# Designs tried in a protein design run: designed miniproteins, single chains, continued (4). Part 32

Each design is a single chain, and the fold is of that chain. pLDDT is the mean over its residues in the fold that is shown.

## One batch from the design tools (miniprotein)

Design m13166
Fold by ESMFold2-Fast:
Structure m13166 (fold): chain A 66 residues (1-66)
Amino acid sequence: SAAERAARAAAAGVRVVAIEIDVERGDVSEELLREAEEVRERALAAGDERTARRADELAKRIREAL
């Protein structure tokens, strides 16, 4: 339903902010990379292309720092 998609998009948005904070602190790990990739997939499934792009950019930054 639209409400379920909105809830999933909101959850992905909260998660991406938490990942951004960890990246800004330099707190990068393979686990954080996995989380960023999962958030990207969930955001795409929810139709939230903006959050998906943010998650993809974070995954790239984490991958380059590993």
Scores: mean pLDDT 84

Design m13167
Fold by ESMFold2-Fast:
Structure m13167 (fold): chain A 74 residues (1-74)
Amino acid sequence: KEEELQKLIEEVRKLLDEAGRVADTLPPEQRQLAHARIVGLEVRLVAAENMGDVEGLKQIKEDAEAFLAELRAA
């Protein structure tokens, strides 16, 4: 489970890094909202990591993937 936990954390961090890069290409208003959502996902990631919550990390990964798709459609 530790290996699965570490893999999920790395995957989420990569998704958030990419989301940040995409957000920086958006107009100022959309960029501000996007960065606020990235911060929210980062807070959730830290909490799940501290709790060893694999199921929570899977949900965060799914949410991050959906968010990145939304950003790319903006």
Scores: mean pLDDT 83

Design m13168
Fold by ESMFold2-Fast:
Structure m13168 (fold): chain A 52 residues (1-52)
Amino acid sequence: MPNPIVVPSGVSLTDAMKSFDPNAVLTVSVDPNVDGVYPVLVDGKLYTIIIK
């Protein structure tokens, strides 16, 4: 899984992350319609999510 992970606004983070790792589980809610940079735990590992 890349770090940072760049996700277009309006795309489901769950779907985007599962395309890299089908066992990925998000531990925090992120608004996919708001551009921003978010620290997210996936399977206990810290990733940076960039929404734009």
Scores: mean pLDDT 64

Design m13169
Fold by ESMFold2-Fast:
Structure m13169 (fold): chain A 100 residues (1-100)
Amino acid sequence: SKEEYKKEIEKLYEEMLEIRLKKNSHLPEEEKEKYKEKAKEIFPKIIEELKNNIEEALEALKNEDPELAKKAEEEKKKGDEAFVLFVLKAQIQKNLEKEK
């Protein structure tokens, strides 16, 4: 389960990076390259911060999307890793739905 969690997190990192690069497709290649380098450094730190601040993340979700927050609370009951995966997957889906 920890190995599966790590693989899922790595997959979500790739999906997040692709979405961000697509939104910034108008930027010069040099800027895109800098963004990719920053993302590789920052994404693991963001995940660690989310895992360490689950209560704050849940409160933020309650203010932005109460229905999503209820689902996140149910995932939290299964464990911190389940909560983190759920929140990241939800953010990816939200970004895909709003992408133009």
Scores: mean pLDDT 76

Design m13170
Fold by ESMFold2-Fast:
Structure m13170 (fold): chain A 100 residues (1-100)
Amino acid sequence: SIKVVESGGGTFAAGSSVTLNSSASGFSSPVIRINWFRVSSSSDDPEKGEFIGSSRADENGNASLTLSNLTVSDTGYYYSQAIAEDGTKYWGSGVKLTVY
């Protein structure tokens, strides 16, 4: 089965940086891209969230997103959407980032 897992969330001070990671597995074709979206609540639809960035996936389906100079407005839930070469898309379960 397809699985997309985010990591790297947590609680960070303003002015610091964080690297969020996404790992995609179980796709029938290579994962080529991971798009990142932020929502304010865990109950929000990530497709309606703010687009944060896009990363190329490596040959193992992994990609990272680095956020620098964090502010309290970066607080939220970050979801990755993995996109395979055949057009298959799958959402991760999200990771929480808190900036104080």
Scores: mean pLDDT 88

Design m13171
Fold by ESMFold2-Fast:
Structure m13171 (fold): chain A 83 residues (1-83)
Amino acid sequence: SAVEEEVRALEARLAAEVDRALAEGDEEVLAVARETLERVAELARWAEAHLDPADPADRERLVEEALRIAREALERLDALRAR
């Protein structure tokens, strides 16, 4: 639950970056955010098909991948905004 809350918080931060990029007209930031959201959606579909939500190892793997994708995206977005 706490880890799921962290994933949702990272998703909210990515959504906020998209909103800001739309207001600023930053197409490069928008492209990174869109690609990241697509990767998260693909991960969710893959997990639904291949992982058992009752298996602790599968749950841990899903959360680990989601956090990795989100953190990598935020690092890229922060770098773009620093330009």
Scores: mean pLDDT 77

Design m13172
Fold by ESMFold2-Fast:
Formats: sequence, C-alpha cells, structure tokens
Structure m13172 (fold): chain A 72 residues (1-72)
Amino acid sequence: PRPSLMAQIAHAEGEKAFEEGDYETAIRNYEEAIRIDPRFAEAWRNLGRALEAQGRLEEAARAYAKADELAP
C-alpha cells in the first residue's frame, strides 16, 4: 500500500529542503511523514541521509536500520 497523501506531501517537502541543503527542515519534514505513516520506509531512509549530512551518525544509523526493517 502507498503512504497516505499527507505523508507523501511531508516527504516531498523534506526532499526539496534536502536538495536545497536545508537539512534541519528536511529532518522535520521526514519526521512529520513518519509521524503520519510510521511504515514509510523511504522517509526513514531519507531521514537517515539528512541526519548523516548533519554528522548525527548514531541517529542516522537508527533511521537506516528502521528503513531496512520495513523494506527488507
């Protein structure tokens, strides 16, 4: 099943912020997508990428692990 429209919108806003180098805004939008749809594996993976870009390596590792759990 596809993520809800609201989760997809939050994820898209996160991707836009990430492309602009605004990792703080990207993280907030990916976290919102996950709040709406906790099984949104791509949002977890992209959260990991944004956290890694900020040097938050332990948080990034946890986000990647969750993404891998959801999309084996």
Scores: mean pLDDT 88

Design m13174
Fold by ESMFold2-Fast:
Structure m13174 (fold): chain A 58 residues (1-58)
Amino acid sequence: AEARARAGAELGYRLVLERTDLDEEEARKTGEGAGQIAGLVPGMTPEQAAELGVRLAK
């Protein structure tokens, strides 16, 4: 769970930075939220959590 959450947070941060107008701090916070979701939902990949984070950031 912790490793998956960390991977999701890093991927989410990168995708939010690339695909939204959020600054680095806001992108990191959004990525961390995506990682936490990946940790809480069995079967959700870090990639799926990151995509959800990008969608929510819009």
Scores: mean pLDDT 67

Design m13175
Fold by ESMFold2-Fast:
Structure m13175 (fold): chain A 58 residues (1-58)
Amino acid sequence: SQLERVKKALDEALKRGLITPEEAERYLEIFSLPPQEREKAMAEFEDEVTKKLQELKK
């Protein structure tokens, strides 16, 4: 399911120290937003996580 996919991504981000438990809760809140706001907020959050992952490769 989509929720399982989201939880897996959040688990990996938490494991790598990219986000805090508070940020993980915020992401789940974003997932519960109206569709228009959810897409925008989720894309911004995913972009932030991706940039942090790129920093870990240095």
Scores: mean pLDDT 71

Design m13176
Fold by ESMFold2-Fast:
Structure m13176 (fold): chain A 70 residues (1-70)
Amino acid sequence: EAGRRALEGAAYVAEGIADPENAEKYRQKGLELAPEQKETLERIAEILSTEDPEVQRGAAKAARNEAAAR
C-alpha cells in the first residue's frame, strides 16, 4: 500500500502547486499520507512546478487515478 499512498501524496502536492491559495493545505495532506516519502514528493513538486497549471492538474489527476487503481 506504500505505492498507493505515495501516489496520493504526489497528487496532493501537485494540486497544491496548481492552486497556490490552497498549496499549504494540499502539501500537508500529501506529507501526512506519505511522510517517509517527503523527499520524493518534494522532488516531484519541484519538477511539476516548471509545467503550466493545466499540466500540473493533469498530473495530479493521473496520480490519483493510478493510486485508486492499486
Scores: mean pLDDT 65

Design m13177
Fold by ESMFold2-Fast:
Structure m13177 (fold): chain A 108 residues (1-108)
Amino acid sequence: DLAKEVEEKMKEAIEYGLKARNQPDDAEAGAIFREYVEKNSDLDPNSVISFASSLVFRLAALENVPEEELEKLREEIVKIVEEINDDEEIKKKIAELAQKVVEKTRNK
């Protein structure tokens, strides 16, 4: 089930992203980034799973998106994956949602 795999990988990505963001030591934060990348090295970079998980990881780690907004985004992405059968259309809708979340965060 693609939706379940996307959900599980996004949960992991958010957890690692928040750990990296909340780590005050740059070397230790870098180690968290490396661990996340190594755990996901077997994923096809063109897959919906890789696209969704890498995107929410970046939003958590680099864009300071609040945890509550990341969880809402994860739920909305899972719904998109369940409702749409075209990988490119899924990626497009995920990108549009993520852009709105980033803009909302930057305007606060």
Scores: mean pLDDT 82

Design m13178
Fold by ESMFold2-Fast:
Structure m13178 (fold): chain A 63 residues (1-63)
Amino acid sequence: MAEVERLRAEADAYELKAKQHEKSAENHRLFGEDGKPIADKHEKLAEEYRRKAEELRAQANAL
């Protein structure tokens, strides 16, 4: 077990966090110019979490 299983679980957790931040960014974009700085922050966080998930999945696949 369970290096692969642990890496996949961690990747799944990061993917969920990325999706939550993507939703937050979308919601804040609805406020137009006032929401843009907050939406941008959430978009950056989502992108970072997505990268982490991809890296962890790649590590799991290499094992």
Scores: mean pLDDT 82

Design m13179
Fold by ESMFold2-Fast:
Structure m13179 (fold): chain A 66 residues (1-66)
Amino acid sequence: SFDDLIKEAEELIKKFEELGRTEMAEGLRNAVDRLRAMIDAGINPDLAVEALKFLIERAKKELEEL
């Protein structure tokens, strides 16, 4: 669901902000904001969902390297 995806992204944003990695946190925040904007506008969010999932996986990989 969108709520689960956004929740996962928000948790990652918090973790990256706590680590001082503001660039990744900002990227995730922008992707979430874009997804929300598309849903609110009634635009098909499929590509925004895929983009956010890709960024979440990249963020998770970066955390695993810690």
Scores: mean pLDDT 85

Design m13180
Fold by ESMFold2-Fast:
Structure m13180 (fold): chain A 58 residues (1-58)
Amino acid sequence: MKPKKFSKEDILKVLEEMGVDVSPLRSLPAGFIPLAAAVQLGQDPAALNEKILKKLEE
């Protein structure tokens, strides 16, 4: 399966709503943003990525 075409900005907006500081994340490729955000929140990156995808699909 090809990756979904969610923009980097869509992912950053979801993370900002979750209380993540998106300023340093803006310089990262989209694929690394969930990992960096998970580190900030102390969460599992896979679990955070699933939450992001669910919010983007609303």
Scores: mean pLDDT 73

Design m13182
Fold by ESMFold2-Fast:
Structure m13182 (fold): chain A 73 residues (1-73)
Amino acid sequence: GAREEAEKAVEEAAEGARAGDLEKATEGGKKAVEYGLKLMAEGDVGTGAGLALAGIGEAFEAALRAGKWPPPM
């Protein structure tokens, strides 16, 4: 479901950030926001918002390490 997809996306973003892979981190962050918003629309506002923010945070860290801000999301 959307929650599992959002959790996978956050993990992908975190892996990208750890690897210095800005493209992977920003794609993961973008997917985390997309699936997080779907969760919010389905009534799980807290979980959806939390996962979206986690994905944004990972993309932000990757962009800062790369010297690029804002990230190309």
Scores: mean pLDDT 79

Design m13183
Fold by ESMFold2-Fast:
Structure m13183 (fold): chain A 72 residues (1-72)
Amino acid sequence: MEKEEEEKLQKEIEESRERMRKVVDNGVAHRAAERGLSEEEVARLREQGYAAIDKHLEQSKTNPFLAETSLG
């Protein structure tokens, strides 16, 4: 009987994804302002950040050892 755990985990994953997405957007915007990045580079960084979020959340399902930090 892991159905309740699965539902809670799924909800937490979606909430974490939304929160992490905001962090990625803020970080990318900050770097763009600091470095004068092109729109193409900004889009690439966002795609890379979103992919990293998805991968991180999948890993967190099996091992929550990873600390939540901004993408480096």
Scores: mean pLDDT 71

Design m13184
Fold by ESMFold2-Fast:
Structure m13184 (fold): chain A 58 residues (1-58)
Amino acid sequence: MEEELKEEIERYEKVLKNSTDPDIQEEAKKRIEALKNLTPEEYAEFMDKLVEERKKKL
């Protein structure tokens, strides 16, 4: 798995681990599953947005 994709999955895994709300846990699981099943086009869009966000944050 690409490092950037792994970091985003890890972020949602932390949300899943730290949340006690079942609805939030289920949403985090769905996000992780979606990130693992990205199409090539969705992955390209994800990478473009990640690069843009990184530029803005510092």
Scores: mean pLDDT 73

Design m13185
Fold by ESMFold2-Fast:
Structure m13185 (fold): chain A 57 residues (1-57)
Amino acid sequence: SKELKEELLKAIADILRAIGDIIEAERAGDEEALEEAKKKLEEAKKKLKELEKKFEE
């Protein structure tokens, strides 16, 4: 459906943003920012997996 495709694109965008935040935090040596970015990445990955299940059904 169109709605699932839109949610998929948003989940992908969130993953890319979190990866960018991880790279910046590692470059800066900011361990607190790195941990926060990793948590956001895990949340985005979880949402993507939920969407994948909806496409497979």
Scores: mean pLDDT 82

Design m13186
Fold by ESMFold2-Fast:
Structure m13186 (fold): chain A 61 residues (1-61)
Amino acid sequence: SVEEYARKFAESLGESLLSLSEEAIEALARHVLREANFPESLLPQVLAALREVMEEIEAKK
């Protein structure tokens, strides 16, 4: 699924994901969709997955 793809991508970035601004996170999500050939209508699902991984990383600190 797009959420699984986005989660794996976010996990590969690790803690560096936490240093990104909200604008950078949105730009990253759009680029992930284009690179994986998913429609932009799935942007909310990708953003949700990225934020879930960020919360998980923060919880470990």
Scores: mean pLDDT 80

Design m13187
Fold by ESMFold2-Fast:
Parts: structure tokens; sequence; C-alpha cells
Structure m13187 (fold): chain A 78 residues (1-78)
């Protein structure tokens, strides 16, 4: 559980550093908050999905070329 939260936090920090628009940052924050809530409920697959959905939304807003490579290897694969 703690490891999953650490991985999500690191990915969240990297995404916030990479995106520029307030809309992309808001999407990432919303997705991160949802993912953490799902992790606390033991829904790790859903947490990864929620976070990746936020990444997709940020890419649509700011462009996919601005997104860093993320290491989510500690989370269950979808």
Amino acid sequence: MEKAIEILKEAYDRLLAAVTSPEAKAAIREGYERAIELVKEGKLDEAQGAFMEAVRRAAEIDGPERLPELDLSGLPKP
C-alpha cells in the first residue's frame, strides 16, 4: 500500500512539472486524488486506471510530447 502511494506521488510530481496549463494541472490533481482514494480502498487496478486517465486528459490539453516517462511498475498491471 505505502509503495503504491509513493509511486503515484512521484508520478504526480513529475507530471505537474511537465505540464503548463492550469487545466492540465487540475486534471492531474483530480486524477491523483481519485487514485489515492482508490488505493486506500484496496482498488489498485482502478487507482492505476484513474491516474492513467488523468495522464491522457493532460496530454489532450497540453500535448502528449510534454509528458515525462512514468514508472508505475509497483502498481498492478491493468
Scores: mean pLDDT 74

Design m13188
Fold by ESMFold2-Fast:
Structure m13188 (fold): chain A 56 residues (1-56)
Amino acid sequence: SEIKKKELENAIKIIESEPTKEEALELIERMIEAAKLNKDEELLKKLEELKKEIEK
């Protein structure tokens, strides 16, 4: 769980650094699934919001 949380936090930072849309979407989708498994509501909400922003 700790390792997965660190990966989620790193993914959010990378997405916020404006990677390509394709890379960001792939990363965020994988992290959303991991956040659901960890039941981390705060990270899940953040990832869902970032996904919506990137998908526009």
Scores: mean pLDDT 71

Design m13189
Fold by ESMFold2-Fast:
Structure m13189 (fold): chain A 95 residues (1-95)
Amino acid sequence: SAAKQAEKEKLKKEIAELLRESSPLATEIIKFYDTSKPDAPSEEVARFIGRLLAGSLTEEELEEIGAPEEIRKKAEELREIQRRIDELSDRLLAL
């Protein structure tokens, strides 16, 4: 139906906009990690990035690696965006 098609297009657009918003936040957090742990093994870096993108990094874990408030706030914003993308993706799958 036209209504289902309109809802699909709306959800795709909203998800794309959230993905654009998430990219600079993730980039800044990754740059912080690289600067703070330049000698970290590739496997440790990969796990950090994986957890960051999955929204599973906690504020406490970021504080333990010396992340400033600005980086912790960006991680919180990224987690909120990821949660919203998941909600919109679930709605898209239900159409």
Scores: mean pLDDT 86

Design m13190
Fold by ESMFold2-Fast:
Structure m13190 (fold): chain A 71 residues (1-71)
Amino acid sequence: MRAEELIKKADEYEKQGKLVEAARWYAIAGVVALDEGDEELANEYFDKAIELLRKVNPEAAKQLEVVKKDL
């Protein structure tokens, strides 16, 4: 699945301590999950991306919160 492939990339970045990159890939996975019709999975990964971004880039986290409200 496309979303699962992106989640795997995000997990690799998170394991390396690259939280910004991990959050970006989780956010992309959320968008892909939405495109695949899985709103529940999209919400889960948007939340994870927002949580990681709040620690390092609050402005980007705010943008993802807006996207999540549209779900």
Scores: mean pLDDT 77

Design m13191
Fold by ESMFold2-Fast:
Structure m13191 (fold): chain A 98 residues (1-98)
Amino acid sequence: KEEVIKLLEKAKRLLEEMIEAVRNGDFDRARQLADELFRIFKEILEKASPEVKKLILQALGHVAEALRALDDGDYETAIRHLEKALQLVDEAIEKAKK
């Protein structure tokens, strides 16, 4: 329980850093942060409750769509998907604390 919350809080920080990197045009950093985020999400999926897993799988989908939008040069769409992933991680933190 405590380990999952710490991983979720780390995922939240990585998502916030990715949004900043995209806004600053630092796309190489955004991709590096995504690689770290995917590793953290994998650890969460191994340890978390089914309710938290569902939210993190949805967040994973949004991060993947954000990376696709970056490849297409659609930075506004990329940021919107990262913001949706961040909202899902925040909800997962609240559910994990119960």
Scores: mean pLDDT 88

Design m13192
Fold by ESMFold2-Fast:
Structure m13192 (fold): chain A 100 residues (1-100)
Amino acid sequence: MKFKSLDEAVEYAKKKLKELFNITDEQLAEEIERIRRGEPVKNPVLVEIYALLQAYYGKGELLIDTPQLREALEKLGVDLSKINLETLEKYFNKVIEKAK
């Protein structure tokens, strides 16, 4: 699969996260804000997904650079110099499969 835009990738991510964790849009938004602040979250897979999205939007740079986000990218084996839609989809699916 190829995402045509970030909005499409974000909507896909939200749908899969709601299916896997049975969470509401409000709960998802709260967890994302916690991640942005470098705070602990209940679902660590959300950190990995958010780190991937930030790396993609930052074109290999983390717009919000926290130890938690750096550790998530390192654990996923993400090469920030090669981050693109295809790589984003690959790592996103890897994170989702681990969460099953």
Scores: mean pLDDT 67

Design m13193
Fold by ESMFold2-Fast:
Structure m13193 (fold): chain A 88 residues (1-88)
Amino acid sequence: SPLEEGKKHEEKGKEAFEAGNYEEAIEHYGKAIEHYYEAGSPKVVDALVNLGKAYAALGDLEMAKAAYQAALELDPDNEEAKAGLAEL
């Protein structure tokens, strides 16, 4: 299902991020986001936050900002997205 594919890619993204493979993490988080949108899943918010963290780790501050802002459009109270945006 799209939800299961989203979770699978989010897990792979987290593994890549923990290994310092930020470009690979971005690819997997992007795929997770696509699948979560198809599923209508609120898990898309956490995937957008993790995408922002991966872009920030690469030094792509503009893409990090865009990802955090997208998360806040869906969940205005998301503390991780607010914190990430404040650190840019």
Scores: mean pLDDT 90

Design m13194
Fold by ESMFold2-Fast:
Structure m13194 (fold): chain A 71 residues (1-71)
Amino acid sequence: MPRTLRVEAASLPADREAAVAHLAALIRAGIAAGLERLEVVDAEGRVLASVPLSPDTDPEAAARELLDAVE
């Protein structure tokens, strides 16, 4: 079973706060689904940034870290 959630960078909102909220929602969903990692990918599936997922992960803090790494 794939343990990684992949999100296309082009699908992220242009506004920083909206992008953080979007990524935080996906991180929450990934944790609830038992996934181990979230990766932000380009149109070709190349990994631009990733964060490990655990029950102790703060979704908003992890979302901000991902967005800062993609910028």
Scores: mean pLDDT 80

Design m13195
Fold by ESMFold2-Fast:
Structure m13195 (fold): chain A 80 residues (1-80)
Amino acid sequence: GTMDQAAQAARDAGDDVIDRAPLSDSQKQTLRQQADQMVDAIRNRDYGTALQISRQMVDTFGDVGRQVNIAIQDAITQAI
């Protein structure tokens, strides 16, 4: 797939995890914003920023943040 297709697959995979998470709407919005920023960093080959956001998601949202990070990485790996 193209990088745009990989990015969309990653966003969709992340959103699926977030939608099923036992979080408030406000927390889900924050996590979606962080996930979107991580995907954009990966698209731009800014792996330092992507790693920083990945760690922030895990630090802030624990297991949910970890699941979102895994879903994004798996979707990108499958698309390329």
Scores: mean pLDDT 85

Design m13196
Fold by ESMFold2-Fast:
Structure m13196 (fold): chain A 97 residues (1-97)
Amino acid sequence: MLERLRAALAAGDLAAVAELLSENTPYTFVVGDPAKAAEIREHGYRISVNGLTLYADRYDSAVMQLAVDLGLKFPEIGELVGSLKGNTVTLYEARAA
């Protein structure tokens, strides 16, 4: 499963990522921007107190679509892997220096 998820993340296709969640591998998503996390929370999603973590169920295309709507982007897979712990995937907006 993870190999296919890496390929979809490299392509930056959040819809494809959501479809891969149907492979019976639950993933946790981390939102790096506090403002975006607050918007997600207002839509009824739970955000972790020790981080901006969004828990997504398998095949939760609505969560992935929300991330796209909020303008979250993927860095290169190499950078994303640094924050990948088990089944946790990071979605975050590029920040200005």
Scores: mean pLDDT 49

Design m13197
Fold by ESMFold2-Fast:
Structure m13197 (fold): chain A 72 residues (1-72)
Amino acid sequence: SAAAEKARQLLLQAYEAAKQGDYVRAAELFLQAGQAYPEIRAEALRGAAILYEKAGDLDKAAELRAQADALA
């Protein structure tokens, strides 16, 4: 689907940003992927939380984990 393809491209960009050490940008791209393809929303939220944790934003990481848990 077009939504799945868009999410895949966003995730590839996120992995590239993370390789460059830009964890905030990588997290934002993970969140955009979850918005583009809601089937991966919980996974995208958890991935973004890990990236915010790597960036040192523990409050944002906790917030995103709580959002992912609410989807279960």
Scores: mean pLDDT 90

Design m13198
Fold by ESMFold2-Fast:
Structure m13198 (fold): chain A 62 residues (1-62)
Amino acid sequence: MQSGVLDEASLDAIRAQWPEIPEEVVAEARKLIAAGTEENRLKAAKLLGEAILAVEEARAAA
């Protein structure tokens, strides 16, 4: 999403839409965002994207 940087508000929105994402994944993404580097923000975005995809695949299979 280009209208803003990945932050805690983005994490809250993701948790609300995909509550099946493990708390450990959300906590790890939050730590990466808090570290404040571009590399860590990209890692957080990738981690969340992979978690969302896994949840959607599990829902489609179930």
Scores: mean pLDDT 76

Design m13199
Fold by ESMFold2-Fast:
Structure m13199 (fold): chain A 83 residues (1-83)
Amino acid sequence: MTEKEKKRLEAEILLGLGLIYFSLGDYEKAIEYLEEALRIFREIGDERGVAEVLRNLGRIYEELGKLEEAERLYAEAEELLAK
């Protein structure tokens, strides 16, 4: 496994943990894990991974009532997925 493949796996695990905490209503922990996943996906240039994390952060910000922040995150994710 290359260093890039190891980092991708780490980011995928962190994304999964973020989603678990989100489902449990622990938004603080969900954001922490998702922000770590986002950092790694950006580092390795995984635009699909970045978009997935941003969409999930957007959903959390919606639940927190931060609608403007959520809209910004969704827009960034959609821009990355526009081929």
Scores: mean pLDDT 87

Design m13200
Fold by ESMFold2-Fast:
Structure m13200 (fold): chain A 63 residues (1-63)
Amino acid sequence: MPGDVAVALHPVPKMHPDELALSVGDKVVVLEEVDDNWVKAQSLSTGETGLVPKSALEVVGTL
């Protein structure tokens, strides 16, 4: 849900311009739920925003 902090479980390649590339262990803040499979997130390491598959993320806390 928005405000959740999540960790990337596997590498996430940027396949489309709207997507966010992540490495294993990268932390993101969930900004918005787009649909059942995708969230809009911001990387805590880079500040970049983009779409990330929910299946790639494990929620570890909140802001």
Scores: mean pLDDT 79

Design m13201
Fold by ESMFold2-Fast:
Structure m13201 (fold): chain A 67 residues (1-67)
Amino acid sequence: EADELLRKAYEALDQAEEAISNGDVEKARQYLEEARKYVDELAKVDPATAASLRRRIDELEQKAEEL
């Protein structure tokens, strides 16, 4: 389960980065919200990896706010 949550989180983060590159604030927010949900679930079983991914989400959220 941790492996599938991790894969889904990375997929959502990649989609968020693409949306940010395209200037699509709404899509970026949706994918970041998705990534955060997977990361929150991952934190219950792998808090160290989840903390790392949360930092990336925070960075991308800041980037999206600049759009």
Scores: mean pLDDT 82

Design m13202
Fold by ESMFold2-Fast:
Structure m13202 (fold): chain A 68 residues (1-68)
Amino acid sequence: SVVEKVAIHELSRHFGLSEETVLKALKYALENLDLPEEELIKKLKEEFGFDEEAARAVVRAAKALAKE
């Protein structure tokens, strides 16, 4: 979707991540939105090497995308 592409570009630019990494992280978060937020943040940090701020931003973007 256009919203997904915008989120990927913004997160990539803001955190200095590749667009492929952001896309994979967003898909991972979308598949795991049923987890407690703290657990999802921890898994994103472990799986993708994100810091706290980047992991939180990905979770927020995934929650927004899930409402489409």
Scores: mean pLDDT 83

